# Ledger of designs, part 79: designed miniproteins, single chains, continued (4)

Each design is a single chain, and the fold is of that chain. pLDDT is the mean over its residues in the fold that is shown.

## One batch from the design tools (miniprotein)

Design m14907
Fold by ESMFold2-Fast:
Structure m14907 (fold): chain A 100 residues (1-100)
Amino acid sequence: MKKIEIRVEIPPVSGGLAANRIGKAIAYAADIAKETGDEVVVHVTVRMSREEAERAIQLVKENAKKIAEKYGVEIDIEVTLREEPGFTRAEIRITVKVKK
């Protein structure tokens, strides 16, 4: 299957701002998936405090549910958290595909 990949780099910001930026990327990916019929993968990397990272992930999952319902797509979210000195690195893989 043909895959379209989008990479989003988020500077060190609050979890709320990061989640807003990621939500917009997911909505854009849903538009592409619906127009092309292709699978769209959004790769996100962000560095922030553990608490802000957990908050961002929760908000992203909530936004993804709303986008999935609105656009009629399937959204899968894979999160890897790595603890580093002074911050948490969050790597988020979001796969968007049209329901068949």
Scores: mean pLDDT 81

Design m14908
Fold by ESMFold2-Fast:
Structure m14908 (fold): chain A 67 residues (1-67)
Amino acid sequence: MSVEEVKALAEEVAKALGLAGAEVTPEGDKVTITLLSKSGTVLATATVPVSATREEILAAIGEALGL
């Protein structure tokens, strides 16, 4: 997935969970996803390879949130 697609997916998950949003930072061969509370506090971070599928990204976010 592209970085923009990862960001859109992470923001959709954040919205579904009632969070403020998500930040996506590309770092070489990996992408770091940061989930933010309504107060702007970092709740969870997940790191996935740029080759990750939608299912792998969702699994990583869920694991980071303890779901």
Scores: mean pLDDT 79

Design m14909
Fold by ESMFold2-Fast:
Structure m14909 (fold): chain A 70 residues (1-70)
Amino acid sequence: MKSEKEQMLELLEKEIAKTELSEEDRKLMEELKEELLKEEDPRKQAIIFTAAAILLAGEQVNREIEKLRA
């Protein structure tokens, strides 16, 4: 079975694929994924994962607000 870190990365990739991200937000997500890959401390891995999840949730809300303006 994959490690917890690998499972977190897979979950992030799955959510990124479902989310319409700007070029800048996609770049930031890639940077967060790289940090998660390089991080060996499970506590710091959890912090990076949480930050990425918050960013994805915020972008999803922004997309819904944008649809209301269209």
Scores: mean pLDDT 76

Design m14910
Fold by ESMFold2-Fast:
Structure m14910 (fold): chain A 115 residues (1-115)
Amino acid sequence: SLDDFLAFQKVAKLAFEDKEKIKEIEKRVKETGDPLVEAALQVLKEIAKGEPQKALEIVEELLKKGVSPEELAEAFEKVAEIAEEIGDLLLSTLARSLAHWLRTDFEGFLEFLRL
């Protein structure tokens, strides 16, 4: 629902407020050389910006290219590991939550973004 999205977005905004930590996370994500890890971080950024349609477009384009929900979930887990190492525990928790949704209720995750 819109209320569920807004609640998640509020926490996501807080997860992206520490600009020095985000800069280091972005650097570490790029250093992986994994375009799925970069895409997973971008999905979280679009949610934080209040752009669920842009987040959905990223996910749908990856699916059209043959990326599985499990592969995308693994990318979110890698973002979570990097965020945890840098000390952004909110971003780590959110990324793990999205990985869990992709594995357990992928259609519900898509409906969450289809506002």
Scores: mean pLDDT 88

Design m14911
Fold by ESMFold2-Fast:
Structure m14911 (fold): chain A 77 residues (1-77)
Amino acid sequence: MSKEELEREIAGAMGMISLAVLKVAALNKGLEEVAKAADEAIDELQAALDAGASAEELTALGREKKKRLEELIEKAE
């Protein structure tokens, strides 16, 4: 694995872990629609990783999705 490929895999994995944590938080609060949005965000991040997105792009996408999910959870309670 090249250094660039490793950096992309790490960025993708870190983003997906963060989104999975938010999914669990949403499920614990009974926010099924937010949990579904988290699954869709994880799928989108995985698709970007598979499409060859850079580590920077994957990090930015992960942050964007995390912010959106945090806003949805905050607005619910």
Scores: mean pLDDT 84

Design m14912
Fold by ESMFold2-Fast:
Formats: sequence, C-alpha cells, structure tokens
Structure m14912 (fold): chain A 58 residues (1-58)
Amino acid sequence: GSAALEERLEELEREALRAMLSGDLAGAVKAVTEIARLRGLSEEELARRIAQARAVVA
C-alpha cells in the first residue's frame, strides 16, 4: 500500500544520506536512483541528485 511505499522511500532517503556522509558514492547513487524510479522523478532531477551526492562525497 501507499504507507509501505512511503516507509520504503524514507528508508532510501536515509540510506542515501548516510552513504553520502560516509563517502560511499556507489551506495548513495544506488539509493538515489531507486528513489527516482519509485517517485517517478525526471532524468534532470535524478542527475541533480547524483551531482549532489558526488559533491558531498568529494
């Protein structure tokens, strides 16, 4: 249901943030890509989020 999807998205957002803060770029990109797929984000928004993850890890 929608509640389960919302919980999954919150978990993925936390995973992305933790991966970025720990320098795990591959984990951050994977989590952000899965969020984009589940939320139906545009390629532009996905690219922006990946760029943000790279900037935080660098």
Scores: mean pLDDT 81

Design m14913
Fold by ESMFold2-Fast:
Structure m14913 (fold): chain A 89 residues (1-89)
Amino acid sequence: KVEEELKKIAEELEELSKELQEAVEKGDVKKVEELYKKIKELGERAFELLLEENKDDPEKVKELKEIEKEARKRLEELGKKAIEEAKKK
């Protein structure tokens, strides 16, 4: 079920976000970069599942692709900020 996979991805993202906070606090730039990459990959997987579920609805697919672009930009900004904060430690 797509619902179950999305829930599992959400739980993994929550755990990775906690690890990311610890890595930033420790100043572990490499760990922050690795965790950011994993978070980005899980986010892409979530959108892949949503797009596949809605593939027969072209209007919904277009809406989801726009949301994905916005989410990608926000993640890039947050990732850059996390790396900069870790470098300050």
Scores: mean pLDDT 83

Design m14914
Fold by ESMFold2-Fast:
Order: C-alpha cells, then structure tokens, then sequence
Structure m14914 (fold): chain A 73 residues (1-73)
C-alpha cells in the first residue's frame, strides 16, 4: 500500500539522517586535525565532505518521493 511505502521511505530517511550526523561529527574532528596537519587530513576531509554531499542528495530525493507519495494519498 501507499501507507506501507511511506513508512519504509520515512524509516530510510531516518537512517540517512543518522548517517549524516555521524559524518558531520567526523568532519568536525577532521577539521581540527587538518588545521595541524593538512597534508595528511585534507584528502580525508574531502572524502568525508563528498560522502556528506551524497547522503544529503539522497535525503533530498527521498523528501521529494515522500512529498509526491503524500499527494497521491
């Protein structure tokens, strides 16, 4: 049903939001380390920022899907 699909999408969104918060905490730690040693930590910081962008995009796409599904209900 549309209701079951909505519940699954909202649960997936929660998982992605938790992942994003974890990545943001890692970014915060890497930003401090990058200040002291940019040669080692700048590549790691770029990688974490790319993952944050990916997860943020997935959340945005899920929000659009949830919004469209709610219109059909």
Amino acid sequence: SLEEKLEELEERKRELEEELERLREEEKELLEKNRENPEEYSPKLREIMFEEARVTLEIMLLNLEIKELKKEM
Scores: mean pLDDT 86

Design m14915
Fold by ESMFold2-Fast:
Structure m14915 (fold): chain A 56 residues (1-56)
Amino acid sequence: SRRERIRRALRYLAANRDKPVTLEDLAKVAGMTPEELEKAFREELGVTPEQLIKLL
């Protein structure tokens, strides 16, 4: 599901907080395009993946 793919991206980000993570990395892990990932994050979480990456 979309929620499972989002959770996969979030787990990857949490596991790699000490390293540079790109939108492309998260999209690949989630099995989505970058555009699909951005849409999914906006609709489900109300934030963009780039905003969460900046919080590293």
Scores: mean pLDDT 81

Design m14916
Fold by ESMFold2-Fast:
Structure m14916 (fold): chain A 63 residues (1-63)
Amino acid sequence: DKKVEELKKKLEEYIKKGSEFAKEGNLDKAREYSKKAQEYKDKLSTYLPDDEVRQFIHDIVAK
């Protein structure tokens, strides 16, 4: 569904941006994007089982 796809795109975006800022040593922005990722993870968890959300996140961070 469109909602799930939209939430997945935003979650992936925020996870990747948070990781990049952490690598740069920009902890303030890394924290900001981590918080946004958590918000979208929580939203996605209302549509998908937690194990599916966890796997999706794991696949992103493993890249």
Scores: mean pLDDT 82

Design m14917
Fold by ESMFold2-Fast:
Structure m14917 (fold): chain A 72 residues (1-72)
Amino acid sequence: MVDEGEVLLSFGRMYISLGEKAASQGDLETAIELYEKAIELFRKAAEVGDEETKERAEEEIKRAEKLIEELK
């Protein structure tokens, strides 16, 4: 059974995919909003997940922050 942190990681990754699609279409404002939603979900995953989930969430947060920086 998937734990709560892993579910939140999965939702965060879904928002990253949506953001990447928006960015590829030139919708930079929507892409940034989607990446910010992903970061929020990854932060929640880090709070409730186990050590492995927390490490993965922290890596995904850094990735999402870099994606936002690249669009500015």
Scores: mean pLDDT 83

Design m14918
Fold by ESMFold2-Fast:
Structure m14918 (fold): chain A 63 residues (1-63)
Amino acid sequence: DEELKEKIEKLKKEIEERAKKLAEALGADSLKITEIDENTIVIEIKVGDKVYKETVDLLEALA
C-alpha cells in the first residue's frame, strides 16, 4: 500500500546515508548500492583488495 511504500523509501534513504558515512569512515575506494527489486538492495563497499557485500531485505528491516 502507499504508506508501506513511503516507509520503504524513507528506510532506503537512511540506509544509503549510513552506508555513505561508513564508506567514508573506512576510507573506501568505492561504494555501490544496487536495487535488485522494490524491497531488496545490495551494498558493496570496496576497501583495498576487499569487497564487503551486504544484502538488505527492506521489509525484514522494518519488522
Scores: mean pLDDT 80

Design m14919
Fold by ESMFold2-Fast:
Structure m14919 (fold): chain A 55 residues (1-55)
Amino acid sequence: SHMEKLRAEFEKLDEEYQKELEKIQNSDMSHEEKVKKATELSKKYRERYEALLQA
């Protein structure tokens, strides 16, 4: 069903988001740079979640 596919896509995005966030946190960047990148990452994934809801 559409809802089952939507749930699977959300689950996939959650996994990708967590992996990308972990890469930022484990990098040798400054705290300020990590905050900036984490903020941009959050915005990017919010847009992806919203795109899935447009179906």
Scores: mean pLDDT 83

Design m14920
Fold by ESMFold2-Fast:
Structure m14920 (fold): chain A 86 residues (1-86)
Amino acid sequence: MTVELVKRAAERVLEAAKTGDPFELDVAMAILEMVFAIAKIAKDTPEEYREIAEVLREYAEKSPDPTVAEHLRQLAEEAEKLAEKL
């Protein structure tokens, strides 16, 4: 379930980035960070955290906004570190 929530939040970030609306982008990014915070406290399996990292990297590569892409890459790196900690 956590992987699906992160994927949906990341998809919304990509859509907001395409609109160029800073309000929609800020809201989408806030939701993604909130969902990721939930994933961190959910204590999912290492495999689920690796899947989250892979999804976030995939969406970073698809992002038209380099700032958004970098933020998604940073969240992916954090997810991989969580997988190693468990």
Scores: mean pLDDT 79

Design m14921
Fold by ESMFold2-Fast:
Formats: structure tokens, sequence, C-alpha cells
Structure m14921 (fold): chain A 87 residues (1-87)
């Protein structure tokens, strides 16, 4: 992994933690936690698990009622998938 990829993965994990802390919606909290786990597996170089958690986050995000939070979590999960595919 490049320095840029490491910093991007750390940024994704921190942004996911922010979404989890700011939301009162259980589905959004679960989806954000799954994004965080996906980003952590990117940092570990585990492409298969990173993609697994990102896909689980996208499925959980379908249950989110707040459209702004849903869009944010979906964007984060897709960024985890993009970064994992570069591993």
Amino acid sequence: MTREQILRAIGLALRAIGEELDTKEEAAQKAAELVKKGAMYVLRGDKEKALEYANQALEEAKKIKDEKVKTSVVDLANEVKELANQL
C-alpha cells in the first residue's frame, strides 16, 4: 500500500466513526461500524474481508431512513470497495 492509500483508509475509518457517533438511527450505526471494519481490513491488506464488510455495509445502508446519512454511508462503503480493489 502507498502512503496515500494508508491515509485514505484511515480517513474513511474516522469518517465512519463520526457518522456512527452523530446518528441516533440503529441501521446507520450498524452500517457505519461495517464501513469502519472494512477500512480496517484495507489497512491490514485483507482485500476479501474488506470487500465483505463494505458489501455488508451497503446492504445495511438500504435500511437507513435519513437520506443524508444513507448517502454518506453508501459513499464511504463504495470508497472502501474502491480502495480494497487496489490491493
Scores: mean pLDDT 87

Design m14922
Fold by ESMFold2-Fast:
Structure m14922 (fold): chain A 80 residues (1-80)
Amino acid sequence: MAEREALVERALELAKRIIELEKKIAEKEGNEEAVKAAEEAEKQLPALREYLLTLSVEELRAVVEELERRAKELEEKLKA
């Protein structure tokens, strides 16, 4: 079960990173509504954790891969 637990933890870390990046981009753009949306998303992290714990290892790998791609996209946008 170590792999499943590690993937859940990785997915949560990536989700937190994505929220941080989205908030920084929103702040840079002066978009107060997007900042508020990022703060609301952070409040949903416990629900995301519960959802991730219901997924298979294969589904968790797909989620991690998608979140890693999203984090890269946001980091590139922040650099622009």
Scores: mean pLDDT 83

Design m14923
Fold by ESMFold2-Fast:
Structure m14923 (fold): chain A 92 residues (1-92)
Amino acid sequence: MDIEDGVAAIMLAVAKLAERKGDFEGSAKLYERAAEQFPDSPLAPEAYANAGRSYLKLGELDKAREYFQKALELDPDNEEARRILEEVERKK
């Protein structure tokens, strides 16, 4: 594994811990940073999708939509991201 993929994986793990503690703002920032810092990592689509979910839980629909769109640009077959994006767009 590349060092970049290792750092991205650690950032995702820390973000998942924050999310489990109910710190959706902290998790959103960490997922966002992982995806933006390592956009070419195979973990980037997961990081964008998880950032979108965290922003959705915070009620930030515009940011959630942006990050789910980025996740789908990298992984068009992500059924979960597509369904959530459709729900977010239906509300706005």
Scores: mean pLDDT 79

Design m14924
Fold by ESMFold2-Fast:
Structure m14924 (fold): chain A 98 residues (1-98)
Amino acid sequence: SQEELDAEVQIALATMLVSLARKALERGDKETARELVEQAIDVLESLPRATPGSANVLREAAEVAAQAGDKETVERIAKLAERMGFPEVAEYARELAA
């Protein structure tokens, strides 16, 4: 369906943004990493439905945000994961920021 194709494209975009954020973090560019993670969260928020792919992207986004020291963004990711039906991802994100 179009909804499934739209979700697939948005997940691919969010995955790319998180990958770029990780590369920015590797270079010590925490600010760019935070901005890219925020963009990935915005993309995931616009998804027509939650999918297993969105759970994986949320986990990776939480890892980058935690490594960047951005506890506020980690909590935003945890709340989004809970809303999307991934409580295990929310728990993982909060453990990273603890």
Scores: mean pLDDT 86

Design m14925
Fold by ESMFold2-Fast:
Structure m14925 (fold): chain A 57 residues (1-57)
Amino acid sequence: MINELLKKLDEEYNSLEKPSEEAKEKIARAVKAMDEGDIESAEKYANEALAILKAEK
């Protein structure tokens, strides 16, 4: 699930000319959570980033 979520996040990020700093911060938190092995937090932050990116397009 997380890998599919990250792919969708990457697609939405690349579809925008100028993603917000808020979206970038949420993406950074998701990546950090994955690195720490906290998949639940990674999914939370990735979903928050997706919501922000979708609102920006």
Scores: mean pLDDT 76

Design m14926
Fold by ESMFold2-Fast:
Structure m14926 (fold): chain A 107 residues (1-107)
Amino acid sequence: AAADTGLALLLLGSALLAQGNYAEAIAAFNEAIALDPSLAAVANLNIGAAYLQLGDLTNAITNFSKAAATASPALQANALSNIAKAYAALGDAANAAAASKAAAALA
C-alpha cells in the first residue's frame, strides 16, 4: 500500500541520514511525503536536518518551518530549536533568539 511504502521510505531516509548520505536521505523523505502526506511533519524535520548537515542553511530553515506547522508541540519545539541553530549559523542573531524563545515556550 502507498502508506506502507511511505513509512518504509521514511525509515530508509532515517537510516541514510544516520549514515551521512544526505542527498539520498532527502530523496527518500520526499518520496515518503508524496506517498503518505501524514508523514510530512517528521519527514520535513529530517530533510531540514540533512540540509543543515550539508550547510544549506536556507533550505534547512524552509524545511524546519514546514515541520513547525505540526500540531505536535514536541516536533514544533524540535523544528524551532533547529531553525535557531540555522539562523545562528547564518549570523542572524535576532531570528535565532526569537526561534530559541519560541522553542523554550513549548518545552
Scores: mean pLDDT 88

Design m14927
Fold by ESMFold2-Fast:
Structure m14927 (fold): chain A 81 residues (1-81)
Amino acid sequence: DEYEKAKKDFEEYLKKLIENLEEIKKKVEEAIKKNPDKKKAIEEAKKKLKEIELIKKGDEKVKKEVKEKFEKLLEEEKKLE
């Protein structure tokens, strides 16, 4: 079933994207810890951490919206058959 495979591939892609955001967050936190005297670098790192947190907070809403759009496209294809 091509539909089942496409759905799994898409869910796998979203999972990897979220895991990548967690990895970036961890690297930024480590950079702050290693360079406490670099005020400008710390401020930039804090901004990036805020951005990652906003993306993570929006994750559930984004997942729902993307899933709904994907389901609609598949319903549209079924109407053509």
Scores: mean pLDDT 62

Design m14928
Fold by ESMFold2-Fast:
Structure m14928 (fold): chain A 62 residues (1-62)
Amino acid sequence: GEAEKEKLKKEIIELVTEFGVKFLGVDEKDAKKAMEELVKNLSLEELKELLKKTKELIENVS
């Protein structure tokens, strides 16, 4: 549902923003804004896949 979609968007934005700030030296506000725009039009399935890929990437670097 919409609530699940919003939860996934928030989790992806938080994870990618934190990763970008800590490992890539990007500005937190810029990274967050870019991620908000990226996830805006994604389907529930696309959001689930993106979250899975994001977690896999972070786990492999950490």
Scores: mean pLDDT 80

Design m14929
Fold by ESMFold2-Fast:
Structure m14929 (fold): chain A 83 residues (1-83)
Amino acid sequence: TGLSAFWNGNYDEAIKAFEELLAEDPDNVTALRNLGDVYAGKGNFEKAAEYYDRLAEVLEKKGDTVMADTARELAELYRELAE
């Protein structure tokens, strides 16, 4: 509810900004995480899972296996919510 209230009325602007950042840097951890969070806030759990899966791959490439495992766990949770 708090995150949903925070992004309410600004989800499309937030998505556009992070998508533009991701277009310049496809491996941008901040953009991938924020896109996952924004789509989850919108109730689009399928896209939230997609961005968290991609975040996990990027973190693993960078050697951050602990954060990669956490991102994969979140992606699995969001896939379950996507029905």
Scores: mean pLDDT 80

Design m14930
Fold by ESMFold2-Fast:
Structure m14930 (fold): chain A 73 residues (1-73)
Amino acid sequence: MAEELYKKGLEAYRKKDYETAISYFEQAYELFKDKNPLLAARAYSLIADAYFRLGDVEKAKKYFDEALKLIKS
């Protein structure tokens, strides 16, 4: 289920539907965060990039920082 949400997020992201992509990646993150930290970090990195593309640089920075914390562990 988490992998399907992540794939839907990637599909939306590829179509430049960044709002929909963020929603799917947030859902995938909640399922990945305790079981697969690398996929959780990837989801957050993609949310950060999507926010950057939407012009929300502050949110982009916060999600990138959170993704780095997950990889660093």
Scores: mean pLDDT 83

Design m14931
Fold by ESMFold2-Fast:
Structure m14931 (fold): chain A 59 residues (1-59)
Amino acid sequence: MAEEEAKKRILEAAKVMIEDGHDLETILRAVRLAGKHYGLSEEVMEETIKEVEKLYEEA
């Protein structure tokens, strides 16, 4: 589905931002903006944010 593909692209972009030293708030703003652009549902957006937060904590 298009939402799953968009989610994967957003997660890859977030991972690059984490590696590049951006703070969590900056990354989450970019993630929310990208999700709105791709038309993600609220549920998928919340799932994506949680995965980004997990990636940031693991780094």
Scores: mean pLDDT 82

Design m14932
Fold by ESMFold2-Fast:
Structure m14932 (fold): chain A 58 residues (1-58)
Amino acid sequence: LDEESRRRLRELAREKKPDASLVELALQVEGVGPERAELIATPGSSKGAALLAAVALR
């Protein structure tokens, strides 16, 4: 992932819930892109946050 994608993921995470560790893990996980990170920024998307965390912890 490029630097712009990383900044975007951090902003999305900050808007939903300020947990930079989740964003950083997502950036390190293979197959995770901005689309999945957008799920954690979506209001009321607990499923999105859980999905991103599950992928990041693999």
Scores: mean pLDDT 51

Design m14933
Fold by ESMFold2-Fast:
Structure m14933 (fold): chain A 63 residues (1-63)
Amino acid sequence: SDLEKGQRLLAEGKPEEAARYYEKAIEKDPNNAEAHFGLARAYSAAGKYAEAVVWGKKALDLE
């Protein structure tokens, strides 16, 4: 799945590529909290801290 591809890419130190797959996972299921947390982690790893906070809060709103 796109979620699993994002998780693998993040583990490989490819946060920009990981973010793209997490975005695709969210497009398919907008209520997928795990995909929103994944995107927040990818933004954090890429140094995009403001975006990471925004997507992390969206993930919490889904739980």
Scores: mean pLDDT 85

Design m14934
Fold by ESMFold2-Fast:
Structure m14934 (fold): chain A 76 residues (1-76)
Amino acid sequence: ASSEDVAKAVGLLLRAVGLYLDPNASEEEIRATLDALADHLRSLGYEKSAEEVRKLADEGKFEEAIRKASQALRDG
């Protein structure tokens, strides 16, 4: 994984946070963004964190999914 791949994951995390805080954002759009973020985390070697983020997003636990993704990126 490159610094560019990490920057892409951070960008997706910030997008997910922005959508979660937007009262006009759909749950489907938040979930899709978190799924994309989970795929990028997997490409970075954070397979367990990617699986947790995807599961939490699928369950509608967007705040927990965002927190897990943020923690994975801070630990790398």
Scores: mean pLDDT 83

Design m14935
Fold by ESMFold2-Fast:
Structure m14935 (fold): chain A 70 residues (1-70)
Amino acid sequence: SLEALLALTPEQKAAYAIRRLMEETGLSEDEAIDAVVAAFKAAGIPLTREQVREALKRLDELVAEAEKAM
């Protein structure tokens, strides 16, 4: 839901944006990470690649668990 998206941490928002950017543009994961991290830094929100990769892994695990529970 939109409410759930608004409640995300900056690194979780970045992870969501990375997956969406990959789907919309066909960029590789590393290219999408670089683009999103740069955009967040420009907005005054410094994120490390490690924080973003961990958030991506967590997002992927949550999606997989939700699919398994259905």
Scores: mean pLDDT 78

Design m14936
Fold by ESMFold2-Fast:
Structure m14936 (fold): chain A 60 residues (1-60)
Amino acid sequence: MPLEAEAAAELAAREASRYPERSDEIARKSALKMAEGMEVPEEYHEEVIERVVEEVRRRA
């Protein structure tokens, strides 16, 4: 992934992991918001979402 996509995934996973629910919905929402905010190309949005969801699930 480009650096922006990797940074978006890390920041989104960190933020999503702060919520008590640690739900897939929160993970996906945080990932998409961060990817859009950091202007990550749409082709990498799905990969960013998958990485954030996996990381949040791993910490649950």
Scores: mean pLDDT 75

Design m14937
Fold by ESMFold2-Fast:
Structure m14937 (fold): chain A 84 residues (1-84)
Amino acid sequence: SMEKEKLIKEGEENERKGEEAWKKGDYETAAEHYERAGENYEKAGEYSTAAAMYRKAAIAAEKAGDLERAEELRKKMEEAEKKA
């Protein structure tokens, strides 16, 4: 559907922004964009891709020193994996 295509495109854009932030060492911003990408893919029903994005977000949060956020993101990853 057009809605699914839009969500996938938004996910790809957020994944790209997360990668750019990661390359700059801005792990807080990387975690934010990877989490948004995961949410976009999850809404599109692309659960395996969403789980991969939540995993990248959790690693970014961990590198930023935000262990509480990393744990929350790993829970989102596990819930997305269950739906795949």
Scores: mean pLDDT 91

Design m14938
Fold by ESMFold2-Fast:
Structure m14938 (fold): chain A 60 residues (1-60)
Amino acid sequence: SMEDEISELIIRAMEAAGEGRWDEAIRLLEEAIRLAEEAGLEDLKRQLEGLLRELRRIRR
């Protein structure tokens, strides 16, 4: 399901961020945000957008 795909992307993004693979974590979160938008999961999309902004600041 799309929800399962979003969950997998989030898990992979968290793993990448935990390992300092910031570019990979950012790409995975961007994919998760797109799927959340397509699925109409507005609260999850907002939470993921917040996390993405934080990771982008750390990556700088």
Scores: mean pLDDT 85

Design m14939
Fold by ESMFold2-Fast:
Structure m14939 (fold): chain A 79 residues (1-79)
Amino acid sequence: SALEYLEKAKEAVEKGDIETAVKYLAEADKAAHQEISDEEALKKIEELVLAAIVAAQDGDLERALEYIEKAKEEVEKAL
């Protein structure tokens, strides 16, 4: 599920494993598109996932975790 992938991405960021974090963030967005029909929610989730990827790649782990948490909240609201 999208939530499971976001949790795995969070764990990867906390470990400094950016390659694994980016992989799970991409899988989370893909899973969200399979689970959620609300187009506005999907757009918001995609924007937050992309922001998390950029922050993680830039080494801003605090910001990456913040965006992951916001993405989790948006997924939970849209389910």
Scores: mean pLDDT 87

Design m14940
Fold by ESMFold2-Fast:
Structure m14940 (fold): chain A 83 residues (1-83)
Amino acid sequence: EAEEHLEKGLEALKQGNYEEARRHFEEAARKALEEGDLELAARSYFYLSIAYAKLGNIEKANEYFKKAVELARKAGKSLSEVL
């Protein structure tokens, strides 16, 4: 379920549908955190930061990028290792 939202978000991002991508990445992150999947949550927040940047919301982009880095660290990995 969380992974399904991440995949749909990535497809929307590829197509330039940034608002749809943002919604899917938010849902993916929420579900991943509920399941305790820190790696999936880190990936979801990373792509959420990209979607916000594409929407022109640089403050939110920076916020979610930081959250992605922190979650990857909690999972014992660098952000690049969970992407």
Scores: mean pLDDT 88

Design m14941
Fold by ESMFold2-Fast:
Structure m14941 (fold): chain A 77 residues (1-77)
Amino acid sequence: SMAEIEEKRKKAEELFKEGQKAFEAGDYEKAAELFNEAAKLYEEIGDTEKAKEARKNALKAEIEVGVELIVEGVEKV
């Protein structure tokens, strides 16, 4: 129903905003999880553009996690 679509859209928007806040706080793992959850909900309601944006932001967060792990590994030597 349209009501179910609107409820999923609202939840996706809230998750996307929480992902942005987590990213700004440096919680990249949490940001990636939140953006991926938002993307899944956008995909379920057929919002392809917002789903792509959320997945792009998730990938950016995942890259930051990888960079931090590499830097920490070098500093431990």
Scores: mean pLDDT 86

Design m14942
Fold by ESMFold2-Fast:
Formats: structure tokens, sequence, C-alpha cells
Structure m14942 (fold): chain A 99 residues (1-99)
């Protein structure tokens, strides 16, 4: 996958999430979680390397929270936890490879 292909995929995902929110008449909680997913995808699009991977992990956590019907507060907490865990895992791996 080229960097250009990845950027195009991320843009398409953002557009798809907006279309779903508008057409399906999402609940207030679902709408807020979709907005959070879009926010994290936009950040992933702007970032590269470890930070991009971390924000993509956060995005996946929000999708999982949507599937479980969790509140926006719980979805955000889980996304932030996923981002921090991914960053810590990448840092630990880089430290091990540099040792």
Amino acid sequence: MTPEELQEILERLIEGLRAIAEKEGASPNEAKNIELAIELLRKAKELSGPERKAYLAGYLAVLDSLAQGLSPEEARARAEEAIQRMLAAIEARQAALAA
C-alpha cells in the first residue's frame, strides 16, 4: 500500500462514517462516537509512523465501543487507553531493538 493509497482510504473512511451518521439517524451517543472516530482518523491522516498507528488503534477502540453500545465518555476513555498502550508498546519495541 502506497502512502497515497493510505491517505485516500482514510479520506474515504471519514466520508463513509459521515454518510452513515446522516442516513441511519444515529442516536446522540452513536453520533458523538462517530464524531470521535472521525476525529481520530483525521489525526491519523495528519500523522505518520508510531503516532499514526496509535491513533488508528484509538479509532478501532471507538468502533468496538460503537458495536457494544457504550457511552461517548466510555468510548473516549477506551480510545485514549488504546492510543497510550500502542505508543508504549512501540516505544518498548524500539528500545528492545536498539539495545
Scores: mean pLDDT 79

Design m14943
Fold by ESMFold2-Fast:
Structure m14943 (fold): chain A 77 residues (1-77)
Amino acid sequence: MDRKNAQFLSLQSSKAAELGNTESAKQSSELALKYAKSDPNAPEEAIKQLEKSKKYAEEGNGELAKKYSRKSSELLS
């Protein structure tokens, strides 16, 4: 379930970032990272995209946070 949880949270992070809620986007991407890192079948590229999404959410950049969390969600499908 960890990969699916990471996918769901990556999608939630993207939606929060789209709405301008970068704090919520950051929290969702941090939790998604924990689930993705605990699942050995999660693509390493998805983890890298989530780390970028978290960084941009921390910087208040919702557009880039959304872009990278969405890419991660697609890779976790």
Scores: mean pLDDT 84

